# Designs tried in a protein design run: designed miniproteins, single chains, continued (2). Part 31

Each design is a single chain, and the fold is of that chain. pLDDT is the mean over its residues in the fold that is shown.

## One batch from the design tools (miniprotein)

Design m5112
Fold by ESMFold2-Fast:
Structure m5112 (fold): chain A 84 residues (1-84)
Amino acid sequence: MIEVKETDTREEIARQLAEELSKVPGITPEEAEALAKRMADASDKWGDTIAELDAKHGGMTREEARVAVTNALLTLLKNSGLLE
């Protein structure tokens, strides 16, 4: 199962996501790359939002927030049956 790290660049995260998504039957490499890019873009934006929230309790950096959102999106997709 894919797991991204705070040390991964945005491009590395998108590449890892595309590689995992391309393993799903019925998804073309082109579709996997497009979905991976959308997930990386969403994670970047939500990472910024989470990092600005008081609820982060001072323990989460922007990079950590981005990684957490990416992993949450992957979990959500699998649990919703879209990726499984």
Scores: mean pLDDT 62

Design m5113
Fold by ESMFold2-Fast:
Structure m5113 (fold): chain A 76 residues (1-76)
Amino acid sequence: SNAERAKKIAEKAAEIANSDDPFDREVGFALIEIVVGISKAQGDLDSARAALEAAIEKTKDNPELAAHLRQGLEDL
């Protein structure tokens, strides 16, 4: 399903965002935003929600990113 695909991509993006390397971290952040943005633009709120929930779970050690993603989930 589109939601499972979005979740899988967001999980990989979140792994990159958890990097100790600043460039990888920024790339990971951008990839999460891209997956969510595309899903929302297509009206696929289930995929957007799945991506955000997966990214939040994987980014628990980054409280600022987790807070931003939680706000995105509330705005759906």
Scores: mean pLDDT 82

Design m5114
Fold by ESMFold2-Fast:
Structure m5114 (fold): chain A 67 residues (1-67)
Amino acid sequence: DEEKSKIGAEALEKVEKEKTLETVKEALKKVKEEAGVNKEELLIFGHMLGSIAGKVEEAEKIAEEIY
């Protein structure tokens, strides 16, 4: 949970800086691979990252594809 939180925070910071779908996809892959999130958690995180990037629907679709 602590490690998952740290990975999530790093992903958020990167997406806030870049605000691109490429960065969202990279962040979601990292969270899935390193934090061991389930599908529901990954979809929620995709929605959150997409909101920051201004591309919610595309980010959610990427999260679903990555899982």
Scores: mean pLDDT 77

Design m5115
Fold by ESMFold2-Fast:
Structure m5115 (fold): chain A 68 residues (1-68)
Amino acid sequence: DEELEKLAEELAEAIKKGDWERALELAKRIVSEYDSKKVKEAAEILEKLGVDPELVERLLALAQIEVS
């Protein structure tokens, strides 16, 4: 899914820049627009892009709480 991959790339860039407001906004879009399997795929893309897996897990968990 090119759209999901693009969102994951944008999220990785926001994290690298320390733009936490943007990172949370993008994470909220991922968890609200996609099912759990696709959210896991996004996390794998972020890990491949060099983002810490623990940070990814925490950010996606926070985003899920925010959209619940």
Scores: mean pLDDT 84

Design m5116
Fold by ESMFold2-Fast:
Structure m5116 (fold): chain A 59 residues (1-59)
Amino acid sequence: MPLYRAVKDFVARSKGELTLKKGEILELIAQVSDKFWLARSLVTGEVGLVPKEVVELIK
């Protein structure tokens, strides 16, 4: 199952976006656009949109 890590802090700017801390582990749910993915934080359990540039794939 592909897991991702936040590469930097990100603060939600609109409804439906997920606030992230650097190093937070995420599960990808869906790719909704070229810029945004729907993800779930494995730390908080929250689901929301994240910019794809703020996350990286964990091997």
Scores: mean pLDDT 80

Design m5117
Fold by ESMFold2-Fast:
Structure m5117 (fold): chain A 49 residues (1-49)
Amino acid sequence: AIDRLKENIERLKKLIEEGKYTEGAKSQIKFLEDLLKRAEAGRAAIEAR
């Protein structure tokens, strides 16, 4: 769900802030943001029906 993707992105940002996971974190955030974009587009299509 969209909310879960947003939560995962926030958790990764938190880990970066804490210095625990920075290598590849931007790549993972990008991947999750792409998934979120697709999920939001799918939701918009459903709501338009």
Scores: mean pLDDT 73

Design m5118
Fold by ESMFold2-Fast:
Structure m5118 (fold): chain A 76 residues (1-76)
Amino acid sequence: SLATDDEIEYALIEIEIAVTKIAVRNHPDDEEVLKEAIERLKKLLERAKTISNPQLRDRAIKDIEEAIKEVEEKLK
């Protein structure tokens, strides 16, 4: 196979983190965009917790938690 289900899910989560960060960079003063970004990242965190591979799961969780922190700091 080209990739495992865990590798595919990890890649999709990383893409969604990147897209969310782009949206925040393009709308840094839009509180609604920032709040929606946090909601999306929290949903991604739930998805990341279902990854069976512990190394991929832990990396995804760390990347999402860091992204949430960065967006929350912009909201003050």
Scores: mean pLDDT 87

Design m5119
Fold by ESMFold2-Fast:
Structure m5119 (fold): chain A 65 residues (1-65)
Amino acid sequence: SREEIVEKIAKYLVEKYGIPEEEARKIAELLVDGREDEAGVRLILEFGLSPEQVQEVVEFARKLK
């Protein structure tokens, strides 16, 4: 389900990058909805991820769809 995929991505963001659960969930929803550019911008600007780390997150999310 969409909810199960959102939870898996959010958990990944919390555990690997220390993103707060509420914000991780919002980013996960953007990724599930195919809004990868919006998610990437937020990950870089709000949470300090590198472009390489953003690509890892996007690839992780794509594998769950």
Scores: mean pLDDT 87

Design m5120
Fold by ESMFold2-Fast:
Structure m5120 (fold): chain A 56 residues (1-56)
Amino acid sequence: MSPEERERALEELQRQAVRHILAGDLAAAKAHLEQMGRLGLPEERVRRGIAQIEEL
């Protein structure tokens, strides 16, 4: 995957995760963060994001 394709995919997944958070579907938001990890988001960032969602 090109850097541009990866960046676009990560941006779309982040947008979807935010929508799930606003809808109260924290499980779906966490699943989207895990998918971002598979696209190369550092594990530390994934863990931090999940922890922040769990604090909601």
Scores: mean pLDDT 77

Design m5121
Fold by ESMFold2-Fast:
Order: sequence, then C-alpha cells, then structure tokens
Structure m5121 (fold): chain A 71 residues (1-71)
Amino acid sequence: MEEEKLKLLQRFVDELRKRAPSGRELAIAFDLAAPFFVEFDENPVSEETIQKRLDEILEEARKRVAELEAK
C-alpha cells in the first residue's frame, strides 16, 4: 500500500545516491528518472521493476557524463 510505495521510492533514491559517484551523474540520473516517478505514482510497481529501471537510468547517466567528459 502507501507505506510500501514510499519504501520503494526511498530505496530508489538511496540507490541513485549510492551508485552515482558524482553530483553531475546524480543530477542526470534524477532528470532521466522523472518520468519513472510519474509511473510509480500511477501504477503498481514491483521491486524487480525498480531495480531494472535503476540499472537503466544509472547506465544512461554514466554514458551522458562520459560523453560530456570525453568529447
């Protein structure tokens, strides 16, 4: 219910913070995560879905940072 949803959202934010090594990467990850926060509110989501989205978002954020720093 509501408590479970809040716990999943808190874990999502905590994982973004832990796995993003820089503030720049974290900022990009939050921007990429914005549509998923809407999805979380509108639909029931599983922990598996959250982990999948976290991995996708963090991978994309890392690519964005690498592109900015390399080229």
Scores: mean pLDDT 73

Design m5122
Fold by ESMFold2-Fast:
Structure m5122 (fold): chain A 83 residues (1-83)
Amino acid sequence: MIPSKEEFKKLYEELEKDPEWKARREEVNQRIADLFAEGDAEIERLKKEGKSPEEISRVLARTIADILNLIGEEIEELLKKMK
C-alpha cells in the first residue's frame, strides 16, 4: 500500500539521520540532473543540424530510459533500507 503522507514524512526524517543514505540521494539527484543536461544538449544539437523529429524522439526516449533506470536503482536501495 502507498504510505500516508505522515508515515512517509516520518520515514524520510529517519532516513535523513543516515549520512550514507543522504549522500547517496544527493549523488543520484546530481546524476539525474546531468542526464537531463546531456539529453537537452544532444536534442539542441540535433535541432540545429535539422534532424528529423523521429531522431530527436529517440534521444528523448533514451534519456528518459536512463533516468528511469537510475530511479529504479534508487527505489531498490530505499526498499532495502525500509527494514
Scores: mean pLDDT 75

Design m5123
Fold by ESMFold2-Fast:
Order: sequence, then C-alpha cells, then structure tokens
Structure m5123 (fold): chain A 56 residues (1-56)
Amino acid sequence: MPADLEELGRLAREIRERREAGEPIPEELVQKAFELADRLPEPIRSVALKDLATLL
C-alpha cells in the first residue's frame, strides 16, 4: 500500500508534467495510475480517482 501510494503519486506527477509541457501522455501511464488508485483504501481511492480524472 505505501509503495502503491508513492508510485501513484509519481505517475500522477509525470502525467501532470507531460500535460503542462504539451507532451503526449502514454496510455500505459494513465492505465497504471488508475489501476493503482483503484487499489487504495477509501476515502483515498475516491479522491485519487477524482484527481486523476480532472488531471486528464
């Protein structure tokens, strides 16, 4: 779980940075981020999924 949180944060940051830079965002990064968020306990899961949706 802690490792999943760290990895999710890293992926979300990478997606955000790529979007801000106008770079293409690999579908694999998006998929992995949502998969990790889905594994988190509530209420973190709901917050993470909502944040990822608004980030994209």
Scores: mean pLDDT 77

Design m5124
Fold by ESMFold2-Fast:
Order: sequence, then structure tokens, then C-alpha cells
Structure m5124 (fold): chain A 56 residues (1-56)
Amino acid sequence: SQEAIDIAKKIALKMAKEKPLSEEEIETALNALKELGASDETIEEVRKEIEKINKE
């Protein structure tokens, strides 16, 4: 559902802000979003936001 996708996205971004995520953790989070029905566009946006947070 969209609500589950939104919650999972918020959790992934919060985790990235608290501690840099490894590439394996990023791929795991993105795969979870895909299984919940997230679009390819949403997955790419989340990937870019996590990578941006990890570089700061």
C-alpha cells in the first residue's frame, strides 16, 4: 500500500541520517520498497536521497 511505502521511505531516510548506510543496506531498503509496490521513480529518488545524506 502507499501508506506502507511512505512509512518504509521515512524509516530508510531516518536511518541514513543517524548513520551512513552501506551499499548492501541501501539495496536492501530499496528492494523492500519495490516489494511494497514503489515505482522505479520513487526507488531512484530514495536512492539519491540516501546517497546524498551519506556524503554529508
Scores: mean pLDDT 79

Design m5125
Fold by ESMFold2-Fast:
Structure m5125 (fold): chain A 93 residues (1-93)
Amino acid sequence: EEEEFEADVWLALGEIALAIGDYETAIKQYEKALEIRPTARAYLNLGRAYEKLGDFDKAIEYYEKAIRMAEEQGDETLLEEARKNLEDVKKKK
């Protein structure tokens, strides 16, 4: 679908922003991706961005959403990544 291309572009821009430490921009870009197409990857990346900002409650919320969606889709790699990030953020809280 054409919306999938737009969502993937916003995801890629968010990942670039996250990599350079622009966490607020990353959040906005991932939120745009989610508005177009909700994905476990976008939820996982939102959790990572909020964790970097120190918003551990929101990070936990988005990691749990990523876990649920990855389980429903059978994405074992993303599920393991999201579970590890959830465990790690709970230790920082």
Scores: mean pLDDT 84

Design m5126
Fold by ESMFold2-Fast:
Structure m5126 (fold): chain A 87 residues (1-87)
Amino acid sequence: AAEKALEALDKAIEAVKQGNTEEARKYIDEARKAIGELGEKTGNYKLSIAALFLLTVADYYLDQGNFDEAIEALEGARALVEEAAKK
C-alpha cells in the first residue's frame, strides 16, 4: 500500500536531479498525501510523521537551491516509507 508514496518520491527525486523545482514540488505534495494515507492505514504514525518531516526539509532545501540536500531528504523519506510498509 506504499506504492503511490514510493512512486511520487521517485518522481520527485528525478525532477530535482533535472533541476525542475516546480515538478519536484508537485510530486512532493503527491507523496505527502500518500504518506498521510499510509500512516492511517498501517498505524505506523512515527515513521510516517518522520517521512512527512523530511518532505518539509526537502521543500526548504529546494527554496534555497540546495538540490543535493533536497535529494538526501527525499531519499530518507523513501526509506522511512519502505519501513512503514513492512509487516
Scores: mean pLDDT 83

Design m5127
Fold by ESMFold2-Fast:
Structure m5127 (fold): chain A 55 residues (1-55)
Amino acid sequence: KKELELQIELNEKSVEILDEMIEVAKKTNPRLAERYEKVKKQYEEIIAKLKEELA
């Protein structure tokens, strides 16, 4: 159970980093920003599944 909480924390931090990367990419490469948004959604789905496992 402690490992699941750590995994959730790490994935949430990855989402925050991706948000920063998306903001930077929007200024110079909008296609790259789209790819980062897709990756972010995958992390959000993983977080949702991990939270269901924790419940």
Scores: mean pLDDT 82

Design m5128
Fold by ESMFold2-Fast:
Structure m5128 (fold): chain A 57 residues (1-57)
Amino acid sequence: IDAFVQFVLDMPSREAAERVVEYARRELELAKADPNMPEERIQRTEELVRRAEEALG
């Protein structure tokens, strides 16, 4: 399991976990707006966010 997904699952409450996922989505948005951000980095961040959301759902 990825360290980020594990970190989300280790949060003390569902609300705390949801905030971490929301923060990651925000970072993904900023990464997409950065023309210097590699496509592979964006794709990996999207995958991590999706996995974290699935783990919480």
Scores: mean pLDDT 76

Design m5129
Fold by ESMFold2-Fast:
Formats: C-alpha cells, structure tokens, sequence
Structure m5129 (fold): chain A 65 residues (1-65)
C-alpha cells in the first residue's frame, strides 16, 4: 500500500510538472494533461491554431531532473 501511494504521488507530481512547463512555454494557452498509462503522461497546450504536445515516459525521471 505504501509503495502504491508513492507511485500515485509520483504520477501526480509528473502531471503538475508537465502542466507547469507548458504554462512557462505558452502561458495563455488552454492546457490539458492526461495520463495515458501507469508511466506515460501527455500534455497539450493549445493557443489559437498553435498546438504544443509533450509526452513523457518514466515520469519520475522527468520530475526529478
């Protein structure tokens, strides 16, 4: 249970990280962050006709870098 809680926290932190990075890149954009699977997060920032997409695997590695 404690390990599963840590995994869920790590995924939540990765989602927050992706959202924060997209806000830095395109602050006025409409941002969507989606968990694709246990270790894959996809973030999309849309501003008019412009779309920026970020996909990460191993969210712990990105969150810790």
Amino acid sequence: SALEEKKQLALELAKLYVEAQLKKILPDADIKVEQVDETTIKGTATLGDEVVTVTIRNPLMEALL
Scores: mean pLDDT 73

Design m5130
Fold by ESMFold2-Fast:
Structure m5130 (fold): chain A 76 residues (1-76)
Amino acid sequence: MVTYDEVLTVPASQIDAAVRKAFDENKSVLITPDVPPGGEVEVPNLAEYELVKDLVTSQNLIVRIRLGGQFVLRNY
């Protein structure tokens, strides 16, 4: 089972950097938009992220990224 222990809130403009960093560190990502229908979108790899990126970023939302394991918020 994949466990999402850490939650990070980022503006839509920063989603790309945060997601790519998580995958560089072999972490799992779950994106939850702040507005309905909202739904949690599990992004198992970078290719799947590219498929949903335009939908998430075009809404200009603050989204929550749940990162499995450790926070990547303060890493470069």
Scores: mean pLDDT 58

Design m5131
Fold by ESMFold2-Fast:
Structure m5131 (fold): chain A 88 residues (1-88)
Amino acid sequence: ELEAETLLALAIMVLSLAINYARKQGREDLAAELERLRDEMVEAFRKGDYDKVIETLRRASELAREAGLDDFARALENIAKQLEEVKK
């Protein structure tokens, strides 16, 4: 499985793509909320709070799923699961 730092980089990439996609679809409020969650995730990782990183990824996945962005939701949930395994 991927190292925690690599998983964070993948999560940032997926969230950034989802944010851009939401903006392209005219969903500016969704894009802003995803951007806030991305920033929270990065700060949690800097502090070594892996539980908070995983929680934030799952919140972002749920938000994406509720918005109909199923592919992004699946990717974020998979990254959260991989990070949970690496943490243990």
Scores: mean pLDDT 85

Design m5132
Fold by ESMFold2-Fast:
Structure m5132 (fold): chain A 66 residues (1-66)
Amino acid sequence: MELEVTLKGSVPYQVGTVLRLIGEPHVEVESLGENTYRVTYTGSEEEYQKLLEELKSDPYIEVKEL
């Protein structure tokens, strides 16, 4: 399952968010630009929905489902 995420806010917030995503099990992160990343999730649908809801709840993260 794939998402495109665009990070807003301060540089420390953006760096912290990327490091958190890289640390998630079954998550792969690819840079598409300075603030835009492709997130590939290879785990369960239940854990994917939890991740998706967490990302969508953050006002500094713009999420597009692929």
Scores: mean pLDDT 79

Design m5134
Fold by ESMFold2-Fast:
Structure m5134 (fold): chain A 55 residues (1-55)
Amino acid sequence: SNLRTAAEILESLRAAGVPDAQITRLAAEALEKAGVPRAVIESMSTDERLALVRE
């Protein structure tokens, strides 16, 4: 799906108080569906995953 839209939703959820652990998982799922390899995603911090989803 549209990664930019996913990033906006995830940022809204984070602002609403959803735990970073959940945000990290949701960002990983969005990146995996976009074709990013799992090993690359696992090497990234929460903020790095969100930055890549936003691109």
Scores: mean pLDDT 76

Design m5135
Fold by ESMFold2-Fast:
Structure m5135 (fold): chain A 58 residues (1-58)
Amino acid sequence: AYQRREENRKKGEEYFASLTPEQQAIVRGIADTLRAIGDSYEKALKEGKPPKPAEIVD
């Protein structure tokens, strides 16, 4: 049932490990940005208002 997810996760980790430190920093930056966007939306939902566009872009 979970075998495909496990395999894709492992392949992703191996691929990330094969990247240069510079490329790894870029990938981490993208992940941090996506997390910040998610956090902004959750906070806005609790407050009953949408997040500012600048908060999504940043």
Scores: mean pLDDT 66

Design m5136
Fold by ESMFold2-Fast:
Structure m5136 (fold): chain A 82 residues (1-82)
Amino acid sequence: SEKQRQEVLERVEKELEEARAAGDLLREGEALAALAQAAYFEGRYEEAVRLLEEAAELFEQAGDLEAAEALREAAERVRAEA
């Protein structure tokens, strides 16, 4: 439903704000990846790519190189559709 989708997005946006305030790179990256997924399903491919690349940088800074690589691969797949 539209209301449920909006409520999920508002929760993810709050999670992003809380993660940034806490300096939690992994939580910030997870929130950005969730926003990227929402952008992708709405057909906003350029925004989805940007958010996935930002999330990958945060995971790399946090030392999660496997997650960073997976997010970069996701960005390349989305870019191919843009």
Scores: mean pLDDT 87

Design m5137
Fold by ESMFold2-Fast:
Structure m5137 (fold): chain A 68 residues (1-68)
Amino acid sequence: SPALERLRARIARTEAEIEKHKDNPVIVAIGERELADLREVYKRIEELEASGATDEQLQALIDEHDAR
């Protein structure tokens, strides 16, 4: 799924940024909150894809979440 592939890429980038800045507790804390949020979104989107949602529907939900 293109939507899930994009989410996996975002998760990987966030993990890499946390590792890059591991000596900065403020950046780590912000990154860990973002990572936890992205992982929750990923699980929800994965379940919706398994239920037959289209990539367009999945991406729309991700975009709505990102707009918060």
Scores: mean pLDDT 83

Design m5138
Fold by ESMFold2-Fast:
Structure m5138 (fold): chain A 66 residues (1-66)
Amino acid sequence: SMEELLKEKAKELEELEREGVRLIVEQHDYAGVEAIKEKIEEIIRELAEKLGISEEEARQLLHKVS
């Protein structure tokens, strides 16, 4: 369902955000953080396309279920 997809993608986003914080705080891996940001944008773009909504709306929906 759409809600299950949103929860799954929201969980992936939270995991990527935690990884990004770890890379900056613990490893000072700035290139790794850039790669994480690219993955997050890809998830948002794919979700927007699947649901037929804007990337901004997809981002807002992911934040609501997180």
Scores: mean pLDDT 80

Design m5139
Fold by ESMFold2-Fast:
Structure m5139 (fold): chain A 71 residues (1-71)
Amino acid sequence: SLEEEVGRLMYELFSLRPYYYDKEAVEKGLELLRKIKEILEPHRDDPEYQALLDYVDKQIESFKKILEKLE
């Protein structure tokens, strides 16, 4: 299901947290965030997913800033 797929991606993303000083780990995290956003984008108008989409959008911005510092 959508929820199971997003849950698996979120779990993988959270498992990367100890390695957010590593460029490869940050790039992988950004790819996971973009994939989650792609899955949820058709549901943007659904209140159940609005908070999660807002969180994902903010995390994408944060990861981009981290990646720039590592470049």
Scores: mean pLDDT 79

Design m5140
Fold by ESMFold2-Fast:
Formats: structure tokens, sequence, C-alpha cells
Structure m5140 (fold): chain A 60 residues (1-60)
């Protein structure tokens, strides 16, 4: 969804705060599953640092 796409773009740009904000919005709207999906999208875009932070907030 839009939050996952935003997280992917932020992750690709190396924007940890942006990726985390997008994942947090997804978490609040769709719970941990939404945050995990946003984290995976950010990781796939190549922003590993942003994706890991978002995933740790949602999964761990």
Amino acid sequence: GPAAEAAARAGAAGDLGGAMAAASKQYHTNGPEGAREAARAAEAAGGVAGALMAKYSADQ
C-alpha cells in the first residue's frame, strides 16, 4: 500500500526517519503485519538500514 511504497522510497534514499515514520503509520493502521510489509518493501528498494529499523520496531 502507500505506506509500504513510502517506506521503500525512504529506505532507498537512506532516510531512516522517513522509513520508520512510514512503517509506524502502517503499524498503527494495519498492525504489525502492515509494518512488516513496509519494512520488506524498504529492504527490497535497497535501503537496508531503514528497513532493519522499521522491522525491528514491528517484529522485534
Scores: mean pLDDT 62

Design m5141
Fold by ESMFold2-Fast:
Structure m5141 (fold): chain A 87 residues (1-87)
Amino acid sequence: ELSIKEKAELLVEHLRRLLEWARQFIEEHNMPPEVAEEIIRLLEEAIRLAEQTLEAESEEEFNELVRKAEEKVRRAGELLKEYLEAQ
């Protein structure tokens, strides 16, 4: 369906929106700096990996970068979930 380039562009856009949402959520809920900084750091790293997918020359390279970006997002989500469950 989608080309690799289209998938890469959508991934970058999606993660940038996710980071914006996370920053707003952190501010509105007055999250502890230690948790907030780690979530933001992981999402920033995910975006950098996603940006690298725009330059990928093979499906294998694209998939490896996507997997690494998804791991960062998953870790950020787990930290957010743990914080919410502790409230």
Scores: mean pLDDT 85

Design m5142
Fold by ESMFold2-Fast:
Structure m5142 (fold): chain A 55 residues (1-55)
Amino acid sequence: MPSEEERLLIYSYAAAEVLENKDKPVEPEKKSLEERVEEAKKNREKAEKYYESLL
């Protein structure tokens, strides 16, 4: 059934399902970790700058 319209419909449905059924325990955890690391780095840099100003 080589209907291009049917292929587009199936692909659209699959994309919608992926968006709706995102594995939040896996993907958000990875992003959350990166966000935490970024925040920690910024806080550390700010603290180091403060300590340097005391010297």
Scores: mean pLDDT 61

Design m5143
Fold by ESMFold2-Fast:
Structure m5143 (fold): chain A 94 residues (1-94)
Amino acid sequence: MFKGEVEVKEGLTVYAFGDPSKSPALAEAAKQLNLKDPSKFRLIPAEYFDPETITSTKIVTEDFVLKAGDELYLVPSYYVEGYEDTYWKVKVVK
């Protein structure tokens, strides 16, 4: 279920290795959405997002820095059947 959109500033990093839940980009998006536990969520680049499964069609293996104009989706990291299939669009601005 699509829940809405938030904007984050360019220059924030998304971690692919280590602990992705500690990504500065994820922390900022979660803060804008008032999410209590950002470690339960992940960011997926819009080009890899599958809205039918609410997951990524490609594994991102390298850290990357958000650039103005990028679009991502914030999704739950855990597979939950039923009402927890939620996601938000994240737009990157200057």
Scores: mean pLDDT 74

Design m5144
Fold by ESMFold2-Fast:
Structure m5144 (fold): chain A 92 residues (1-92)
Amino acid sequence: TNKEKAEELNRKGLEAYRAGDYESAARYFEQALKLDPENYQALINLAKAYLKLGKTEEAIEYALKAAKLSMENKDYSGMAEAVGIVYEARKA
């Protein structure tokens, strides 16, 4: 299913991110979000990858989307992570 493919892509993105390959990580997370646009964990991960790539405005945009969706799903930990990305991005 599209959701299962999105979860596999998100996993591959996390592996790339942990290896320091932020460009590949962002690409995997972007593909995951095309299949599952409301996956706020993937939005958080993409925002983190964009921040590492110096794409500050995109990082803020996706982090804010993630914060909104996390809040709607009552995932306050995810919301806190997303807000943290916005604060970090403002220093770049």
Scores: mean pLDDT 88

Design m5145
Fold by ESMFold2-Fast:
Structure m5145 (fold): chain A 71 residues (1-71)
Amino acid sequence: SAREEALRLLARASELAEQGKYEEAIELLRRAAEADPSLRAHALFAIGVLYRKMGKEEEAARYFAEALALA
Protein backbone atom coordinates (compact mmCIF):
# COMPACT_ATOMS: atom_id res chain seq x y z
CA SER A 1 0.00 0.00 0.00
CA ALA A 2 0.99 3.65 -0.35
CA ARG A 3 1.21 3.98 3.43
CA GLU A 4 3.45 0.90 3.76
CA GLU A 5 5.75 2.29 1.03
CA ALA A 6 5.90 5.69 2.74
CA LEU A 7 6.66 4.12 6.16
CA ARG A 8 9.43 1.98 4.62
CA LEU A 9 10.94 5.11 3.01
CA LEU A 10 10.73 7.03 6.33
CA ALA A 11 12.48 4.16 8.17
CA ARG A 12 15.27 3.96 5.56
CA ALA A 13 15.68 7.75 5.57
CA SER A 14 16.09 7.65 9.38
CA GLU A 15 18.85 5.01 9.01
CA LEU A 16 20.67 7.11 6.38
CA ALA A 17 20.40 10.25 8.55
CA GLU A 18 21.94 8.35 11.51
CA GLN A 19 24.87 7.57 9.18
CA GLY A 20 25.21 11.27 8.22
CA LYS A 21 23.96 10.59 4.67
CA TYR A 22 21.66 13.60 4.70
CA GLU A 23 21.23 14.12 0.93
CA GLU A 24 20.23 10.45 0.44
CA ALA A 25 17.87 10.65 3.43
CA ILE A 26 16.23 13.81 2.00
CA GLU A 27 15.58 12.06 -1.35
CA LEU A 28 13.81 9.18 0.43
CA LEU A 29 11.79 11.67 2.53
CA ARG A 30 10.65 13.44 -0.66
CA ARG A 31 9.52 10.07 -2.04
CA ALA A 32 7.67 9.31 1.23
CA ALA A 33 5.84 12.67 1.00
CA GLU A 34 4.74 11.76 -2.56
CA ALA A 35 3.74 8.18 -1.65
CA ASP A 36 1.27 9.06 1.14
CA PRO A 37 -0.25 12.56 1.49
CA SER A 38 -1.15 11.83 5.16
CA LEU A 39 2.60 11.65 5.96
CA ARG A 40 3.59 14.67 3.82
CA ALA A 41 3.76 17.17 6.71
CA HIS A 42 5.90 14.76 8.75
CA ALA A 43 8.26 14.09 5.81
CA LEU A 44 8.64 17.81 4.98
CA PHE A 45 9.38 18.63 8.65
CA ALA A 46 12.04 15.87 8.69
CA ILE A 47 13.61 17.32 5.51
CA GLY A 48 13.79 20.71 7.26
CA VAL A 49 15.56 19.14 10.25
CA LEU A 50 18.16 17.53 7.96
CA TYR A 51 18.81 20.77 6.04
CA ARG A 52 19.35 22.48 9.40
CA LYS A 53 21.85 19.75 10.41
CA MET A 54 23.68 20.49 7.13
CA GLY A 55 23.79 24.22 7.98
CA LYS A 56 21.34 25.11 5.19
CA GLU A 57 19.07 27.40 7.18
CA GLU A 58 17.19 28.96 4.22
CA GLU A 59 16.23 25.54 2.80
CA ALA A 60 15.30 24.32 6.30
CA ALA A 61 12.99 27.34 6.81
CA ARG A 62 11.19 26.66 3.50
CA TYR A 63 10.46 23.03 4.41
CA PHE A 64 9.33 23.95 7.96
CA ALA A 65 6.94 26.55 6.47
CA GLU A 66 5.50 23.99 4.02
CA ALA A 67 5.09 21.40 6.80
CA LEU A 68 3.32 23.93 9.06
CA ALA A 69 0.94 24.92 6.23
CA LEU A 70 -0.13 21.24 5.94
CA ALA A 71 -0.53 20.71 9.72
Scores: mean pLDDT 88

Design m5146
Fold by ESMFold2-Fast:
Parts: structure tokens; sequence; C-alpha cells
Structure m5146 (fold): chain A 66 residues (1-66)
């Protein structure tokens, strides 16, 4: 159960990184937010915080692009 949550968090983090490379900042923010949710459920508070920080950064870049 916990291992599955960590794996899903890693998968969403990877998708967020791919979206950032494509400059799809909105999708990147959404993927990092999903990663943070799974990390938090797994009890990985530091990784959840880092993913949430990256989501915030992606949303800010999206706002600047407008």
Amino acid sequence: MKEELIKKGEEYKEKGEEALKQEDFLSAGEYYRKAATHYKKAGLEEQAKEALDKAREAYLKQAEKL
C-alpha cells in the first residue's frame, strides 16, 4: 500500500518534469500537485512539500506567460 503511493507520486513527479520541458506550466503544476498528494498519503512530508513548491513555481510561470 505505502509502496504503491510512493510509486504513483514518483510517476506524477516525472510527468510534471516532462510537462515543464514542454513549457506546459499548467499541466506541470497539476502533475506536481498530484505527486504531493500521493507523497503526503505515504507519509513523505518533505517530498510532498518539494512537489507542492514545484507546483507553485509552475503556476507562477504560467501567470508570467500571460
Scores: mean pLDDT 83

Design m5147
Fold by ESMFold2-Fast:
Structure m5147 (fold): chain A 71 residues (1-71)
Amino acid sequence: MSPEEELQERIAQLLRDRAPRAVSASEIAEALGVSQSAVTRALRRLEAAGLVESSVDAAGRRLYRVTEEPA
């Protein structure tokens, strides 16, 4: 897999492990030992694919979690 695809897989797994909790891009970057910009780029791709969802907390931070919608 490309480095981008590999990072997306690692992020998706981390978000599944943290579910149902929402986490920030900086928390993911620290957990995986990668740059926050790379994480944010991968999260945008996962969000566009419908695999993760984002929300903004009261402090203006964008948080991400896996999409778990009932059929």
Scores: mean pLDDT 77

Design m5148
Fold by ESMFold2-Fast:
Structure m5148 (fold): chain A 59 residues (1-59)
Amino acid sequence: SEAEIEELIRELEELGEHRLADLVRQLQKTLDPSTVLTIARLLVEEVRRAKEEGRPLSL
């Protein structure tokens, strides 16, 4: 699961969302891995959808 979080952080960086990648890294220090994984997945899905639809991020 930690490896899955690291992969999602990398995906956020590859999508140009360095601030969101840093947010996930900070959350790893304070929250349980399952919660961090859920948040990271939602962020990647929203970023990909927003980019595909040409709209700003909805957070």
Scores: mean pLDDT 83

Design m5149
Fold by ESMFold2-Fast:
Structure m5149 (fold): chain A 65 residues (1-65)
Amino acid sequence: SDEERRRLIERGGELLEEAVRYGKEGNWDEMERLTEEAARLFSEATGLPFDVALESVRESVKEKL
């Protein structure tokens, strides 16, 4: 449903924000873990392949560091 898709996107966005925070703190392991989790949720929400979603999320995190 659209509501379920919205929930996944909102959660993915929160995880992306957390990934950026950990990246700014130099915690690369936690940053990568959260980046992968965000990508998984965005992949599920959008239907994009995980690898494509992961690349997009990684670039977004890098831009915000």
Scores: mean pLDDT 88

Design m5150
Fold by ESMFold2-Fast:
Structure m5150 (fold): chain A 73 residues (1-73)
Amino acid sequence: SRKELIRKIREALEKVKSLIEKLRKLGDEQTVKELEELMKQGAEYFNAGDYEKAYEILEEAVKLGEEAVKKLE
């Protein structure tokens, strides 16, 4: 469902934003910049109507952010 996919995109975006805040506190400026770039790419695909690609990019951003937090904790 398109509605379900949009909800998942929103949830993933919120998670990426939370990870960016955590990584800034941990001093990982490089990963913050990488996550911000992925969020920008995800937004570009979302605005183009490519919700599947937007979600894929945001999922990769979540995975990258979670891995970085785990290594620094």
Scores: mean pLDDT 88

